Designed miniproteins, single chains, continued (2). Designs and how they scored, part 111

Each design is a single chain, and the fold is of that chain. pLDDT is the mean over its residues in the fold that is shown.

## One batch from the design tools (miniprotein)

Design m7845
Fold by ESMFold2-Fast:
Structure m7845 (fold): chain A 87 residues (1-87)
Amino acid sequence: DKAHGTSTLEFKSDEEAKAAYEKLQKDADELRSAFETLVGARLDIKLEVKPKTLIVSGSGALEQGGERLGVVPVVEDGEQITLESLP
């Protein structure tokens, strides 16, 4: 069964949004590898970068419910702070 979550992060500039995208993409790869090794299931992460905006969506088999965002701890420097969530 799948859980689904989406989070939107707003930035002061396109450069900040792209930097956050790069960081999240790298973290997502690490989390997917760890999750697949430990749980034997895959984690699906979708990232979309827009002008001054980063959208993070996740879906997968989650151990516990109540997640906003399916998968990745997010750090942002701008209007938003951190958004908690892990697979």
Scores: mean pLDDT 59

Design m7846
Fold by ESMFold2-Fast:
Structure m7846 (fold): chain A 106 residues (1-106)
Amino acid sequence: EEYLEYVKKRLEEFVEIVIKIDPSAAETVRRLAEEVYRSYKPLILEGGKAAADFATYLAIHELLHGYAVEKWGEKYADEFAQAARLYFKSTEEFEKKLKEIVEKMK
């Protein structure tokens, strides 16, 4: 119960960072966030806090990968997915890296 709201909040925080960097992707990113949340809901419900943390990790990776593929294609999807790892180490480093990648795609 509480872990569903926990994961949803973590995803919403991540979504707001991505939209701040790339406002044109707002609809895509929000849709993908809903899709990955639904996909991992069973895992969150079964495993408590540890499963919620793991589901958040997987969902953010899939969300950023899907966003990259839909907007720019598969060529750079792995680079965007690797940037998702930085989010769990430092939100500041993640924001900087994502801005660099998005700017290169212009």
Scores: mean pLDDT 81

Design m7847
Fold by ESMFold2-Fast:
Structure m7847 (fold): chain A 85 residues (1-85)
Amino acid sequence: SDSDVKKIADFFNNLDKSDPRYSSVQTVIDIVKDVVKQGGKPEDALPDLHSWKSGYYNETRNVVKKQFGKVFDDKTLLQALLLVK
């Protein structure tokens, strides 16, 4: 939902970039933003995020799961990461 997207984005925007919970997230944000900049959809990043970048993406998903106590779908998570500054 739009509410979930905002909550996830606000969480990461309020973290200090030196916070251990942000370490893998920046790599995922950069990949998703690069795909969108090239005219793709956020979901077009998923092949890389589920293969050679899976370590960063799995850590990002685990941070969100730990913070909110639930698993979000890829679409919701990727939309939230686009809103991170």
Scores: mean pLDDT 86

Design m7848
Fold by ESMFold2-Fast:
Structure m7848 (fold): chain A 94 residues (1-94)
Amino acid sequence: SSKVSQLITDLSLLAGRDLDTARKYLSSLSKEELIEILVELFRRAGKSEEEIQEVRELLSKLSKEDLVDLLLQFLQGTPLESIFQKAKELSKKK
């Protein structure tokens, strides 16, 4: 959505300057909102709707704190494919 797009842009700029404020803001969001932000990033990266459903199911297995950490890593420049691999590893530890 346009709202999620603007949020991602604003958070990327903020995370490059003040990580504590970015973390606090992301931690105020629901787990569902964090999942939707990550899903939108994967959709923009060209994943199909079938792949998006797999991503959604994967992310639903993670804790809210894990989702915040993954988003902060992405906002600091970690490639989205690395975020996906980290999410897969985290889901196996539950």
Scores: mean pLDDT 80

Design m7849
Fold by ESMFold2-Fast:
Order: sequence, then C-alpha cells, then structure tokens
Structure m7849 (fold): chain A 69 residues (1-69)
Amino acid sequence: HMTPLPRDEADAGLALVRATLQARGYRLASEEVQTRIEGDTVYTTRRLVFENDAGERVEVEVVSAEPAP
C-alpha cells in the first residue's frame, strides 16, 4: 500500500512529474481527484493520466494526508 504524503510534498512531487513529462512531450489527458475523511485526517487521492503523440500513456497516483478542519 502507498504511504500517504503530506499535502505540500505531494503537490511538489506532482509539479515535478508534470514538468518532466511535459518536457518529454506528454500532455495531461485526464485528472481525477477523490477526497475522503477517515477520523481526523483528510485523504486526497489524485490520479493523472498523461499521453504523448505516439499513444504512450503514463498513469500517476498520489495520496496525500492532511488534518481535518
């Protein structure tokens, strides 16, 4: 199971992945965001699909955790 990241680390990591894939000719094809609350913690799951002109796909999933308000 993937260990949840702090929200800021997840955001920074996704920004780096987006920049890297964009530099290699990939474009964001779809993005799905799901949020759930478990106890006192908010979990956000982001699933991104990137695609290039050759039809090659890269799927990235990140789970972040932050305190519930």
Scores: mean pLDDT 80

Design m7850
Fold by ESMFold2-Fast:
Structure m7850 (fold): chain A 100 residues (1-100)
Amino acid sequence: DPEEAARRRKAVAEMYNEVADHLAKAAEALRAGDRATALEHIQQAIDTIRRLSVDPENGEASAAQLRQAVDRALAQPDPAAALQAMADNFRTLAELHENA
């Protein structure tokens, strides 16, 4: 059913946009020197991808991958820029799913 396929693509795009929003807010908090708020936004991004994934097993795997990616971003010389780049990548993924 083309309508079911379109609805699934829209749900995935909305998930990626929510993850991107949380990661962008984490980057802004780090630029402001508020690491605690940045970590809260990172956790919200991870919780979002786990919650909105279609399959629980895929949600846990995606959450683990995102956690590893954010840990790497936080180890970079400019962690705020790294988190913003991740947010931009998730927005691009959302746009690809909306326009497929």
Scores: mean pLDDT 87

Design m7851
Fold by ESMFold2-Fast:
Structure m7851 (fold): chain A 97 residues (1-97)
Amino acid sequence: HMEKISVEEAKEAVRETLKELADKYPFLATLDDEQIEEIARELVERGITTKDEVKQAVKLGAAMAEGAASIPTKDPSLRETDLLPFVAAAAVLGLST
């Protein structure tokens, strides 16, 4: 019915991917439904139209978040750790640059 996936469909893909990765990246199990929806919304707004693209984006974001877990958030309005999943996705897909 839609030419692109909805935020709800993207959110489902994010959840499935996070559940798959949670054994390797335990911090992913701490993500709330609201945070998952925010990731899905950002990915859809950046032009991701398929569940497979969402899955790849989350996988890359999880790897980057794991590596950047020690990076301190100096500006409360710019929570880098909250943005890492979709920043990594945007970088790989060329959507932000």
Scores: mean pLDDT 61

Design m7852
Fold by ESMFold2-Fast:
Structure m7852 (fold): chain A 59 residues (1-59)
Amino acid sequence: SQLQQQIDQAVAQLQQDYHVPESKARQWAQTAASLGRRTAEELVDHGRLVLESQQRQQE
């Protein structure tokens, strides 16, 4: 499906650009899709916000 292709693209980008493990990247992308996000860009933006939130909690 088109959504599955967007998820796969978002997972690859989160791994390459943000160094997120595949399992976490896929979980975050699937969560974003369940919240109504549909494009790889939107799925990556959600993952980036999750990562930023986690980094603030580790300070």
Scores: mean pLDDT 83

Design m7853
Fold by ESMFold2-Fast:
Structure m7853 (fold): chain A 81 residues (1-81)
Amino acid sequence: MTAVIRGLALRVGDQLRVLFAAIIDGKVVASGELMLPASASAEEIIEAVKAKAEALMKAAGITPSSIEVSDSMRASIEEAL
């Protein structure tokens, strides 16, 4: 069972505000927000979002077999940096 993370990133000064939802079978199972330094790489931001989504899903009793970030969210992060 794969969780897909969707969302968007917004540049706020020297920080990146990332809004995300973890989706399994078309249903939102977790959602959150992170503030991360805009000096971070896109991959660092993606890994932080994946880690937060995994922690939120575990707290809700959900353990996906894999976690993926959507291409649209990756593009949003790269564009905001």
Scores: mean pLDDT 87

Design m7854
Fold by ESMFold2-Fast:
Structure m7854 (fold): chain A 70 residues (1-70)
Amino acid sequence: ASQEELERAKGLVKFAATMMGEKLSEEQVEEAAKILLEKLKEKGIDPFELTGESLALAREAIKEVVKKRE
């Protein structure tokens, strides 16, 4: 049911990671996308809309995933 939202979130995570100079595995992209989707739901942001806030939340999700691998 939410597969299209997850794929969109993965795209946003990949874009944000490229801007951050961060190299993520496919597993890290999926984990960050799931975190991002939860954050977007909490804020009432449409996952299909690219906004400055959605991009900031994608960067936060990436940082959370990267921290777990320290």
Scores: mean pLDDT 77

Design m7855
Fold by ESMFold2-Fast:
Structure m7855 (fold): chain A 66 residues (1-66)
Amino acid sequence: SDKDQIIKLAVEMFSLMADRVDLQLTIKQNADTLTQDQKAALEKQIAQIDQQIKNIQNEIKNIETK
C-alpha cells in the first residue's frame, strides 16, 4: 500500500538523519583538531546525505500526490 511505502521511506530517511547527526557531532567535538581537508571531507559526506534525504522526500511527495 502507499502507506507501507511511505513508512519504509520514512525509516530510510530516519537512518540517514541519524548518520547526519553523527557526522555533525564528529565535526563539533573535533573542531580544534580536524584539518581543513578533513572537515571539508566530512561536510561533503553531510551534503551527500542531504541530497539522499531530498530524494526520499521527493519519492514520498510523488506517492502522496497520486
Scores: mean pLDDT 88

Design m7856
Fold by ESMFold2-Fast:
Order: structure tokens, then C-alpha cells, then sequence
Structure m7856 (fold): chain A 72 residues (1-72)
């Protein structure tokens, strides 16, 4: 759980930086990486962490969609 959450957070931050710089292709790559890690983290998450990880995953999906639209 902790490893996937940490790796997801790292990829998420890199995605945000790329998105802020207008590097949409790079943002898509990092947000996809974050989704993969957060998806694994949510499956293994304790009940108390479940909502927080699920909210992160949902936010990452929204940002991924935004980056994909702009990368067209």
C-alpha cells in the first residue's frame, strides 16, 4: 500500500508540473503512471485511508482527461 501511494504521489506531482508548463504529453504520461499506482493503493488501502486514496484517484482521472484533451 505505502509504496504504491508514494509512487502515485510522486507521479501526480510530476504530472501537475508538466500540466502547469503546458507540456501536455508529459502530463498524460505522469498522470497515467499515478493512476496505475493509486489504483493499486486503493485496493490495498485500510478503511480509514480508502476515501483519501479514492479521492486522489478521482482527481488524477480528471487531470488525466484534461491533459489528454489538450494534448490532441
Amino acid sequence: FEEHLRKGDEAYQKGLEALKEGNYEEAVKYFREAVNHYSQAVLDAPDEEQKQVSDRLAETYRLLKEAEEKAK
Scores: mean pLDDT 78

Design m7857
Fold by ESMFold2-Fast:
Structure m7857 (fold): chain A 90 residues (1-90)
Amino acid sequence: MEKLRAAVEAAGVRDVRDLVYDEENKFFSAGGTHAETGNPAGVFGFVDSKDDVSGILWVLYEEGDKTVFKAYRLTPGKAPELIDEIEIPN
């Protein structure tokens, strides 16, 4: 799961923990810390495999009075590409 962990870290999450990959459903989830804000972050996504990290990743964290939800496209060997960003008032 090192490639999947690296993709989560490249999407701006440090101290990644509880990283779980469900191969049957192509689903993963983890917790960590949003590197830029220092706030707790939740992550989840769908990838073809833990070793061929092609898919979509979502990062959720709080910033000020908002919950930020960022979606990234994952392509093997490339940095995560931000494809959507939603801010929800708390």
Scores: mean pLDDT 85

Design m7858
Fold by ESMFold2-Fast:
Structure m7858 (fold): chain A 88 residues (1-88)
Amino acid sequence: MTPAQALAQLGRSFQYPGQRLSLGSMPNDRGMHRFGINLRNGLRTLQRALGIPVDGRYDRALEDAVRAFQREHGLPDDGVIDAETLAA
């Protein structure tokens, strides 16, 4: 799976338009159990596609990999997964 394909899959797990994921985003099982599981699985799939450690967390390693992906695709390298990053 390519990083772009993994991002498209992650985007399908978003609950609302304009949702963003960034450093410290914590998909979890409390209150929003189904939503948290879907986002965490999407993050793991993205981490595998980027070739970084798979922990299901938006940590510094994922932020740095997202910045690199954004630079490769001509996007602002803010390390935030938003609609433009998902579409790349």
Scores: mean pLDDT 71

Design m7859
Fold by ESMFold2-Fast:
Structure m7859 (fold): chain A 61 residues (1-61)
Amino acid sequence: SDEEELIALLKSAGVPEEVARMLARLARESPAAAEQVYAMVKPTLSPEEAARFRALLERIA
């Protein structure tokens, strides 16, 4: 699922599993929540990982 793929990406970037699951759920609440999750995580990601992360957020939200 897109949610599991998002969680896997966050875990590969060093985010603890419980935090990754929380962020995935938060991103589904609203487009504004998804943008906040993106802003929090983007600095820890490469440009390619950030692009993939945004695409996954758009599919979940």
Scores: mean pLDDT 80

Design m7860
Fold by ESMFold2-Fast:
Structure m7860 (fold): chain A 88 residues (1-88)
Amino acid sequence: MINQILQQSLRLGRDTLRRSSDNPDISQRFRQAIDLVQQALQTGPTPEQGGIGVSLVGGGQSLYLQYLRQQDDRNSLQQSLQSLLRSL
């Protein structure tokens, strides 16, 4: 189960890095998270490393969701403006 969570966090981190490649702050944080998870996978899971992995998944997901929320807000504003122009 721990290996599955770590692999999922690696995929999530890589996907976020790919989508936010133009945002250096987010890219740097997720790159660090990916490195830590990859290191944990190589050394094998200890109870302490398991806790760190779970915290990284939670932190990574929170940052990713915050990024998507900001993108959605900008898209909603643009859609509202286009709807207004269409009604004119």
Scores: mean pLDDT 54

Design m7861
Fold by ESMFold2-Fast:
Structure m7861 (fold): chain A 120 residues (1-120)
Amino acid sequence: SPEDIERLKNDYDDLEIIKEQLEYIRKNIDKYSDEELISAIESATKKILEIIDRVIEIARKLGDEKSVKEAEEIRKKIEELSKKAIEAIKNGDLEKAKEYIEEIIKLIEKLIEIVKELIK
């Protein structure tokens, strides 16, 4: 529907912003408190998962089973990587936290490509 396409366009913009925010945090990770880092990752993860759930809903309506499956796989990986990043921060392992954040960024890039295809 036109309303679903407008939602996806907003989701695309939000994913680009979240990606840039996570890239900035990854590069400047040592400048933040553990509480600030955990809060930022939790906030980003919540928004990403909300976008993924919407992508899955819209892809199902369109009969795009490939995009549904890819988005569901990204969802599981984002949840796992978010938990690992938070645990790494709690353990003071900022290098591992940076690696997990980088993997989350790569998954956001894949999700952006799915959103682009659904908008066409």
Scores: mean pLDDT 92

Design m7862
Fold by ESMFold2-Fast:
Structure m7862 (fold): chain A 77 residues (1-77)
Amino acid sequence: ATVDEILKNVEENSTLEDIKSLYYGALVDKALGLKDQEDLDKLIEHLSKFLSPEEIKEIEEEVKEMIAAAEEAERRR
């Protein structure tokens, strides 16, 4: 899906859990360099308007833990 399609879906049909999942996915994709970084930045900024500062912090910590765990697993191989 395009960023514009995701943004429209968020406004029309998204639950709070859907918004959190999209935000988590965007942060992971940005951290791993998997997609267009400019589009991800726009998506992250837009989605953050629907989330509290506490919810944003929780998601950012989950992303950091996931990245750290993946890097640690690779170092142990």
Scores: mean pLDDT 74

Design m7863
Fold by ESMFold2-Fast:
Formats: sequence, C-alpha cells, structure tokens
Structure m7863 (fold): chain A 92 residues (1-92)
Amino acid sequence: PMEYIRRGVEEALKLDDKKEQMEAILRGVLEALRAATDPRDEPALALLERGARTASVSPEEERRLEEFGRRHEELIRRIVEEARELVEEAKA
C-alpha cells in the first residue's frame, strides 16, 4: 500500500495548487485501498471516490461505507497515518 501513497505524494509535489496536491494524494490512498481489498469492495470504493468528490451520499450509501470502514478499520487507519507521515516528510 505504501508505494501507491508515495506515488501520490510525489505527484502532489509536482503541482502548485493545494487542491490538486490533495487530489493526487487522495488518488494514491484510493489505489492503496484497492490493492489491499478484494473485488467485492469495489462498489464501496466507488462510493468513497464519489463522496470525496461531491460530498454527497445517500443514507443507504453511507451505511455501506460504514460497513466497509468497519471491515477495514485497521487498514484505513494505517493508510491514513502513512499518507500523513509522507506528506510531512515531503514538506521537510
């Protein structure tokens, strides 16, 4: 998973706009999640991408995301921590 996050951070460093930098990091995080989850989780990952982009999900979609988050809680925590550490390293 770390390789996808690192690539996202490296791409972000080439960009001047903070929003574009955050989008590059988000893409790396989503690729890391895809690589570490099975094909059954693809609908939840697609909802996560759409939700991050639009900030809009239905109550049923929110429940599916909660279920995904519960099943992969430790993985999500590690990916978020790794992304945060890489961003701080890149600033230094």
Scores: mean pLDDT 70

Design m7864
Fold by ESMFold2-Fast:
Structure m7864 (fold): chain A 109 residues (1-109)
Amino acid sequence: MKEEEEKIKRAKEIFEKAKKLYEELKKRGLEATDEEEEYLAKNNSEKTLLVLQVLASPGVTDEQALYFALGLEGLIEEAKEKLEKLGDYRTLAYLYLVLGKEEEARKYY
C-alpha cells in the first residue's frame, strides 16, 4: 500500500520533531520523572510505530501526534497540558495506556 509508506514517513518526521522539542524543553528545566524512565528505554522504531498508531486514528492532527510523541520521550505532564488545551482527551488516554497508567487513562474515556 503506497499510502502506508507515506504514513510511516510522516510518523518518523513527527517523532524527530518531538525529540527536538524534548531537548528544547529540557533546556528550560522540564525533566522526565523517575517513573517515566522505563518508557525512555523504548527504541526509536517502537516509538515511531506508536506515533503511527495515533496518526491512523481519523481526525488526529500532526500537532496532536507530536505531543503524544513528546509524552513517549518522558515529558508526560507537558504532553498532558498540550493535549488538554487541544481538547484531545482520546490521544491523552492512549498515551497513559501505552505508559501502563491505566488509572490516569480511565479519567479520559
Scores: mean pLDDT 73

Design m7865
Fold by ESMFold2-Fast:
Structure m7865 (fold): chain A 77 residues (1-77)
Amino acid sequence: MSPGAQVAIETLRETLEKAKDDPESTKILQKALEEIEADPSSYPQAVTRAVSELSKINPELADYLVDLLAQRVNEAA
């Protein structure tokens, strides 16, 4: 799996654990994970959609996801 797809999956899983009491946020994050697991090359589009959808219903969780992605991408570089 590409490093970017792996970082996306790990970050989405941690965000999902934080969102476990919010069914709508959980659904958005699970859909993104399923898309990336089926096609790892789709990770940029899947993540962008998840952030966009989360920002409308749970902006704090969207910010958390973006911050984690930025931190992990910097560590992988």
Scores: mean pLDDT 79

Design m7866
Fold by ESMFold2-Fast:
Structure m7866 (fold): chain A 85 residues (1-85)
Amino acid sequence: MATLELVNEKGELIGTVKATGGAGWAFDGAKVVLPRSVVEKLANATGPVEVDIEVFGRKVRVTLTDPKLKSLEGAEGEPRVVELP
């Protein structure tokens, strides 16, 4: 199980989420931006949410669980890693 730090377009922390499956463990401690629609889906989800996250120019399918959100302030564009651990 990996913990991802969710950041807005300015790099400010908006929350954390747990990632599993699809190489999610390789992102432990990584900073990720998510579109507002995906952040809202996480906030309202009753179960795991599957998302494709771009890392090193590749898309990796991860399963997101246990969101701890301070804000629904997402970024524009597709889900992506912006800073590695």
Scores: mean pLDDT 77

Design m7867
Fold by ESMFold2-Fast:
Structure m7867 (fold): chain A 83 residues (1-83)
Amino acid sequence: SKVEELIERVREEAEEVAELLGIPLELAEALLAYLEAVLRNDQETIEAILEKYSEYRDKITQENALEMDIELGIELLKKAVLG
C-alpha cells in the first residue's frame, strides 16, 4: 500500500524524530508520512494515513502541534535525504 511504502521510506527519520521529541515511534511515523503525503498533495494517501493512525489523528492535525512538528519533520527529512 502507499501508506506502507511511505512508512518504510520515512523509517530512519521517524526513529530520529521519536528519540528527539520523546514520542512513540508510531506517532513519529504517522507525522512524517502525513507530512510527505501533504508535500506531494496526495489526498488519497493523506486520508489513508489518518485512517491507519486514527488514534493520533488529533495530534498530527492540530494546527499548533502540527506546525511545530512539520518544521521539525522537514529539518529531519532534509538532513536524512540531503545529508
Scores: mean pLDDT 70

Design m7868
Fold by ESMFold2-Fast:
Structure m7868 (fold): chain A 58 residues (1-58)
Amino acid sequence: SSRLQELAEQANVKAESKEELIEKIEKRLADGRAKGGDTYAPKEVAKLEELLEQAKNL
């Protein structure tokens, strides 16, 4: 769906399925948090969490 492509672009990932999109956003969130994202980039972490919830609702 076009919505899947929009979410992938907003998350700065390439995904061709809902499952791939969710996996890649989850990985990006995990990597970002491991680097202190909750402290140093809380708005980016919040945006990725919102995109992940929207991806789960596709």
Scores: mean pLDDT 82

Design m7869
Fold by ESMFold2-Fast:
Structure m7869 (fold): chain A 66 residues (1-66)
Amino acid sequence: VAPSVDLALSYELAGDLEEQEGNLKEAASSYRKAIEIRGKVLGPEHPDTLASRAKLAAVNQKLAAQ
């Protein structure tokens, strides 16, 4: 496993935890970092990159609905 992919997974897990705690702004930041790394390493259309983008979109919708 490449270290950069492990780092992206760590950011995604941090985002998942932050979202569970209601820290939507922090969750969005963590998901953006995961997307940046995965998009660069795996490509923007990779399933893992798309999954992180979907999580970010969901968090951003929750933030915009306030």
Scores: mean pLDDT 81

Design m7870
Fold by ESMFold2-Fast:
Structure m7870 (fold): chain A 70 residues (1-70)
Amino acid sequence: MEAEIERHLAVVRARLGEAAADAVRSAVDELSRVSRELALEYARAMAEAALAPPGAGVDIPASLPRAIPP
C-alpha cells in the first residue's frame, strides 16, 4: 500500500511538481485515518488526472522567466 501511494505521488510530482505531490500526500494521510482503500483510491485518481492532463501551459520559463523590458 505504501509503495502504491508513493508511486502515485511520484507521478504527481513529475507532472505537477513537488508542491502538488506534497498536498496530495497530506490529503492521503488524512484519508488513511478513515480508510486506507479510500486514501489509495484518492492518490490513484490524482495521479491518473496528472498523467493525462492537456498541455497546462507550462510555457513560462522555456529559456528565461518573463522579464520586464527596459
Scores: mean pLDDT 68

Design m7871
Fold by ESMFold2-Fast:
Structure m7871 (fold): chain A 101 residues (1-101)
Amino acid sequence: MKEKLIKEADELDKKADELMRQAETANPVERASLYVEAAELYLKAGQLYYESGDFDKAIEAYRKAIEAAERAIEVGTPGLRFLALQVLHKARKLLEEVEKK
């Protein structure tokens, strides 16, 4: 049912928001790792919102995934930047697909 997907997406979105908050006070390496994890959780939340038919929340989650991934790229090690780039690319494509009529 749509309600279960929305609930799971909301829980992932809230967890990602908490990781973003934790990243603000973390050292650069820990901050990059937290941004990557947040980006992955926002991406998954967006996919669940999309599957539930809540396109507005899917768009918001994908945009948050893009922002978190971009922040991870700025402060990350080469390995974390590679993971962040993968999330960034996927989130941008999914966002474009949702915005098409």
Scores: mean pLDDT 86

Design m7872
Fold by ESMFold2-Fast:
Structure m7872 (fold): chain A 66 residues (1-66)
Amino acid sequence: MEEKLEKISEESRKLAREIAEKFDEALKKQKEDLEKAIEEGKEVNGLSIESLKSLLKSLEESLKLL
């Protein structure tokens, strides 16, 4: 019984790491997209450049915590 629990635990840890890696990659991509939008001076979904800069700062702080 314990051997099956250990295997499930290892698979769960692997899945958790893969999920965390996907979130990190998604956050990094979102940061790059925001930086590009700010550089181009384009409004994204009606958000001003000031709002985009605020979102970028929040995203950079989130990435530092990961």
Scores: mean pLDDT 69

Design m7873
Fold by ESMFold2-Fast:
Structure m7873 (fold): chain A 80 residues (1-80)
Amino acid sequence: GLDEEVKKKINEKVPELQAYLRELIATAEKDPEKLRNPYAPKSASLEEQAALAVTAEVLRRIGDILDEAIKEYQKKKEEE
């Protein structure tokens, strides 16, 4: 089913995603300026801007994983 394909793709991509998240978190803690969000309101703290940047990148990568899983599920469904 779709859930099985999603789980498979997440398991395949999790080590890469975890490594990337660790780098982003380390960058946010060491140098938050590197993750400054130019679209955040001027009232947002640097820490809030860094948190938003990390969250956006996590969501983007999760979206990519889900898209790959859905594509593989559709391909298998067409072959069966």
Scores: mean pLDDT 69

Design m7874
Fold by ESMFold2-Fast:
Structure m7874 (fold): chain A 70 residues (1-70)
Amino acid sequence: LSLEERSTINELATELTKAMLEGKSLEEMKAIAESRLPELSEEAQEAVRKAMATGDIIELITTLSKLAFS
């Protein structure tokens, strides 16, 4: 992943963590993630979509954090 893409992924992970702490629903958090997907590569989009399919926000945030460091 490019440095720019890693920065975007890290910003998204931070935004979702804040949304979770604010008590936003899983659907609202998925909408936030989906709005940012076009900024990511196809490979990163696939990983994020797979994580969203689990219905586990912690898994989604963990996947984003892992992508930012890979």
Scores: mean pLDDT 80

Design m7875
Fold by ESMFold2-Fast:
Structure m7875 (fold): chain A 81 residues (1-81)
Amino acid sequence: IKKKTAKASLDLALNAVKQMSPREAAIVAGQSLATALITVKGDFKEGLEAIERAQRASEDEKEAKKFAEESIKKLKELYEE
């Protein structure tokens, strides 16, 4: 179940980066990362911080792109472990 949620979150974030603007992709990637952190690690605080960071990063296209890439990397780690 936990591994399935991590995969779904990763797939959602990867799809967002391909189909959405960098700012929108950052929000989706942050929400996906938050879901995986809460579901896989049980870390509600870390999940909320991911959403807050996504909102701040979405204000700048370069920061949004960087945050989305970092979130995808973290999601891959959560899925592969």
Scores: mean pLDDT 80

Design m7876
Fold by ESMFold2-Fast:
Structure m7876 (fold): chain A 82 residues (1-82)
Amino acid sequence: MSAAELLARAKALLREGDALGTRLAIAGHDEMVAELSRLQQELSALVEQLEKDPDDEALKARLEELVARLERLMAEARGLLA
């Protein structure tokens, strides 16, 4: 995945995560809210770093792994809210 594609995907997940976090909090899933918040904070920091150095392959790899982890958590969260 290119840096631009990865950054776009990460930013979309941050927006979706904010809405999902609110729904989880209202539903009382406090532990999942805490985990989602931790991953979003880490993702936000990596996004800022990669925007400054888009050729950093180590940052790209870390961001790809974090995006995958956040997508898995958000899928689980949506299942709990269904």
Scores: mean pLDDT 84

Design m7877
Fold by ESMFold2-Fast:
Structure m7877 (fold): chain A 108 residues (1-108)
Amino acid sequence: DEVSEEAVKLMEEALEAVKKGNFEEALKLLEKTLDILKTHPLSVEGARKVAEIALEILSLDVPKEVKKKAAEVLLAAGRNILKQGETLEEILEGIGLILRAIGELLDL
């Protein structure tokens, strides 16, 4: 899925920007990813990869604005997994990611 591949690539670029301390570029890339997640359904695999990278960004020492945007991406990815999920395991994965994202947003 070309759209899922684009979203994953944007998230990989966002993580690299974070690791370099380029938080303005990271925010721009996270916002682009969030726009994709809001407008296009991702595959479960694609949304899972996006969520994994968002969780990695959330584990790093980053500004509140980056944490907020990464948590919003995580929430949107979890919703994608929940909507596209066909197994109980996938449904529970989506729910777990949504709850984690809400927790991160409440801690801001």
Scores: mean pLDDT 89

Design m7878
Fold by ESMFold2-Fast:
Structure m7878 (fold): chain A 63 residues (1-63)
Amino acid sequence: GAMAELEKKQIQKEIDALKEKIKKLREERKKNADDELKVGVIDLAIAVYETEIKKLERRLKEL
């Protein structure tokens, strides 16, 4: 239905925004490769966003 189509578009936009955040974090990780603590913090942030993407992708499949 029309509501499901709108929700799919909103979820896809949120997934795309999270992927862009991960891209920026991966660039920051590369710039700080020699800083183990900074790399660890960035890796945790990436893992959180990847988990959010998986939840959104699961919801998208249920629509």
Scores: mean pLDDT 87

Design m7879
Fold by ESMFold2-Fast:
Structure m7879 (fold): chain A 92 residues (1-92)
Amino acid sequence: SMEEKRKLLEEMIRKAEEAKRAAAAGDLEAAREALKEVLRLLNSLDGLLPKEVLLGLLALIIEAATAIDLGDTEEAVRSFENMIELLKEALA
């Protein structure tokens, strides 16, 4: 439903913003935990978003996870910013 889609996207935006703030503060452990929540929510969006948008979100999640594993806070923040923008576009 449109209501379910909106609720899931809004929750993902909140978690991505939480992850971005944690990464910007250098708290990569907190950023990783928030990213895990984003991954869980993405699975619930299957069939609710266009395939291209789902693949774009997955690519950004992989980029964020890689940046966190490498200790690259700037790349992690950038990946979360791009993720938030894509989620907001999907919500509009």
Scores: mean pLDDT 88

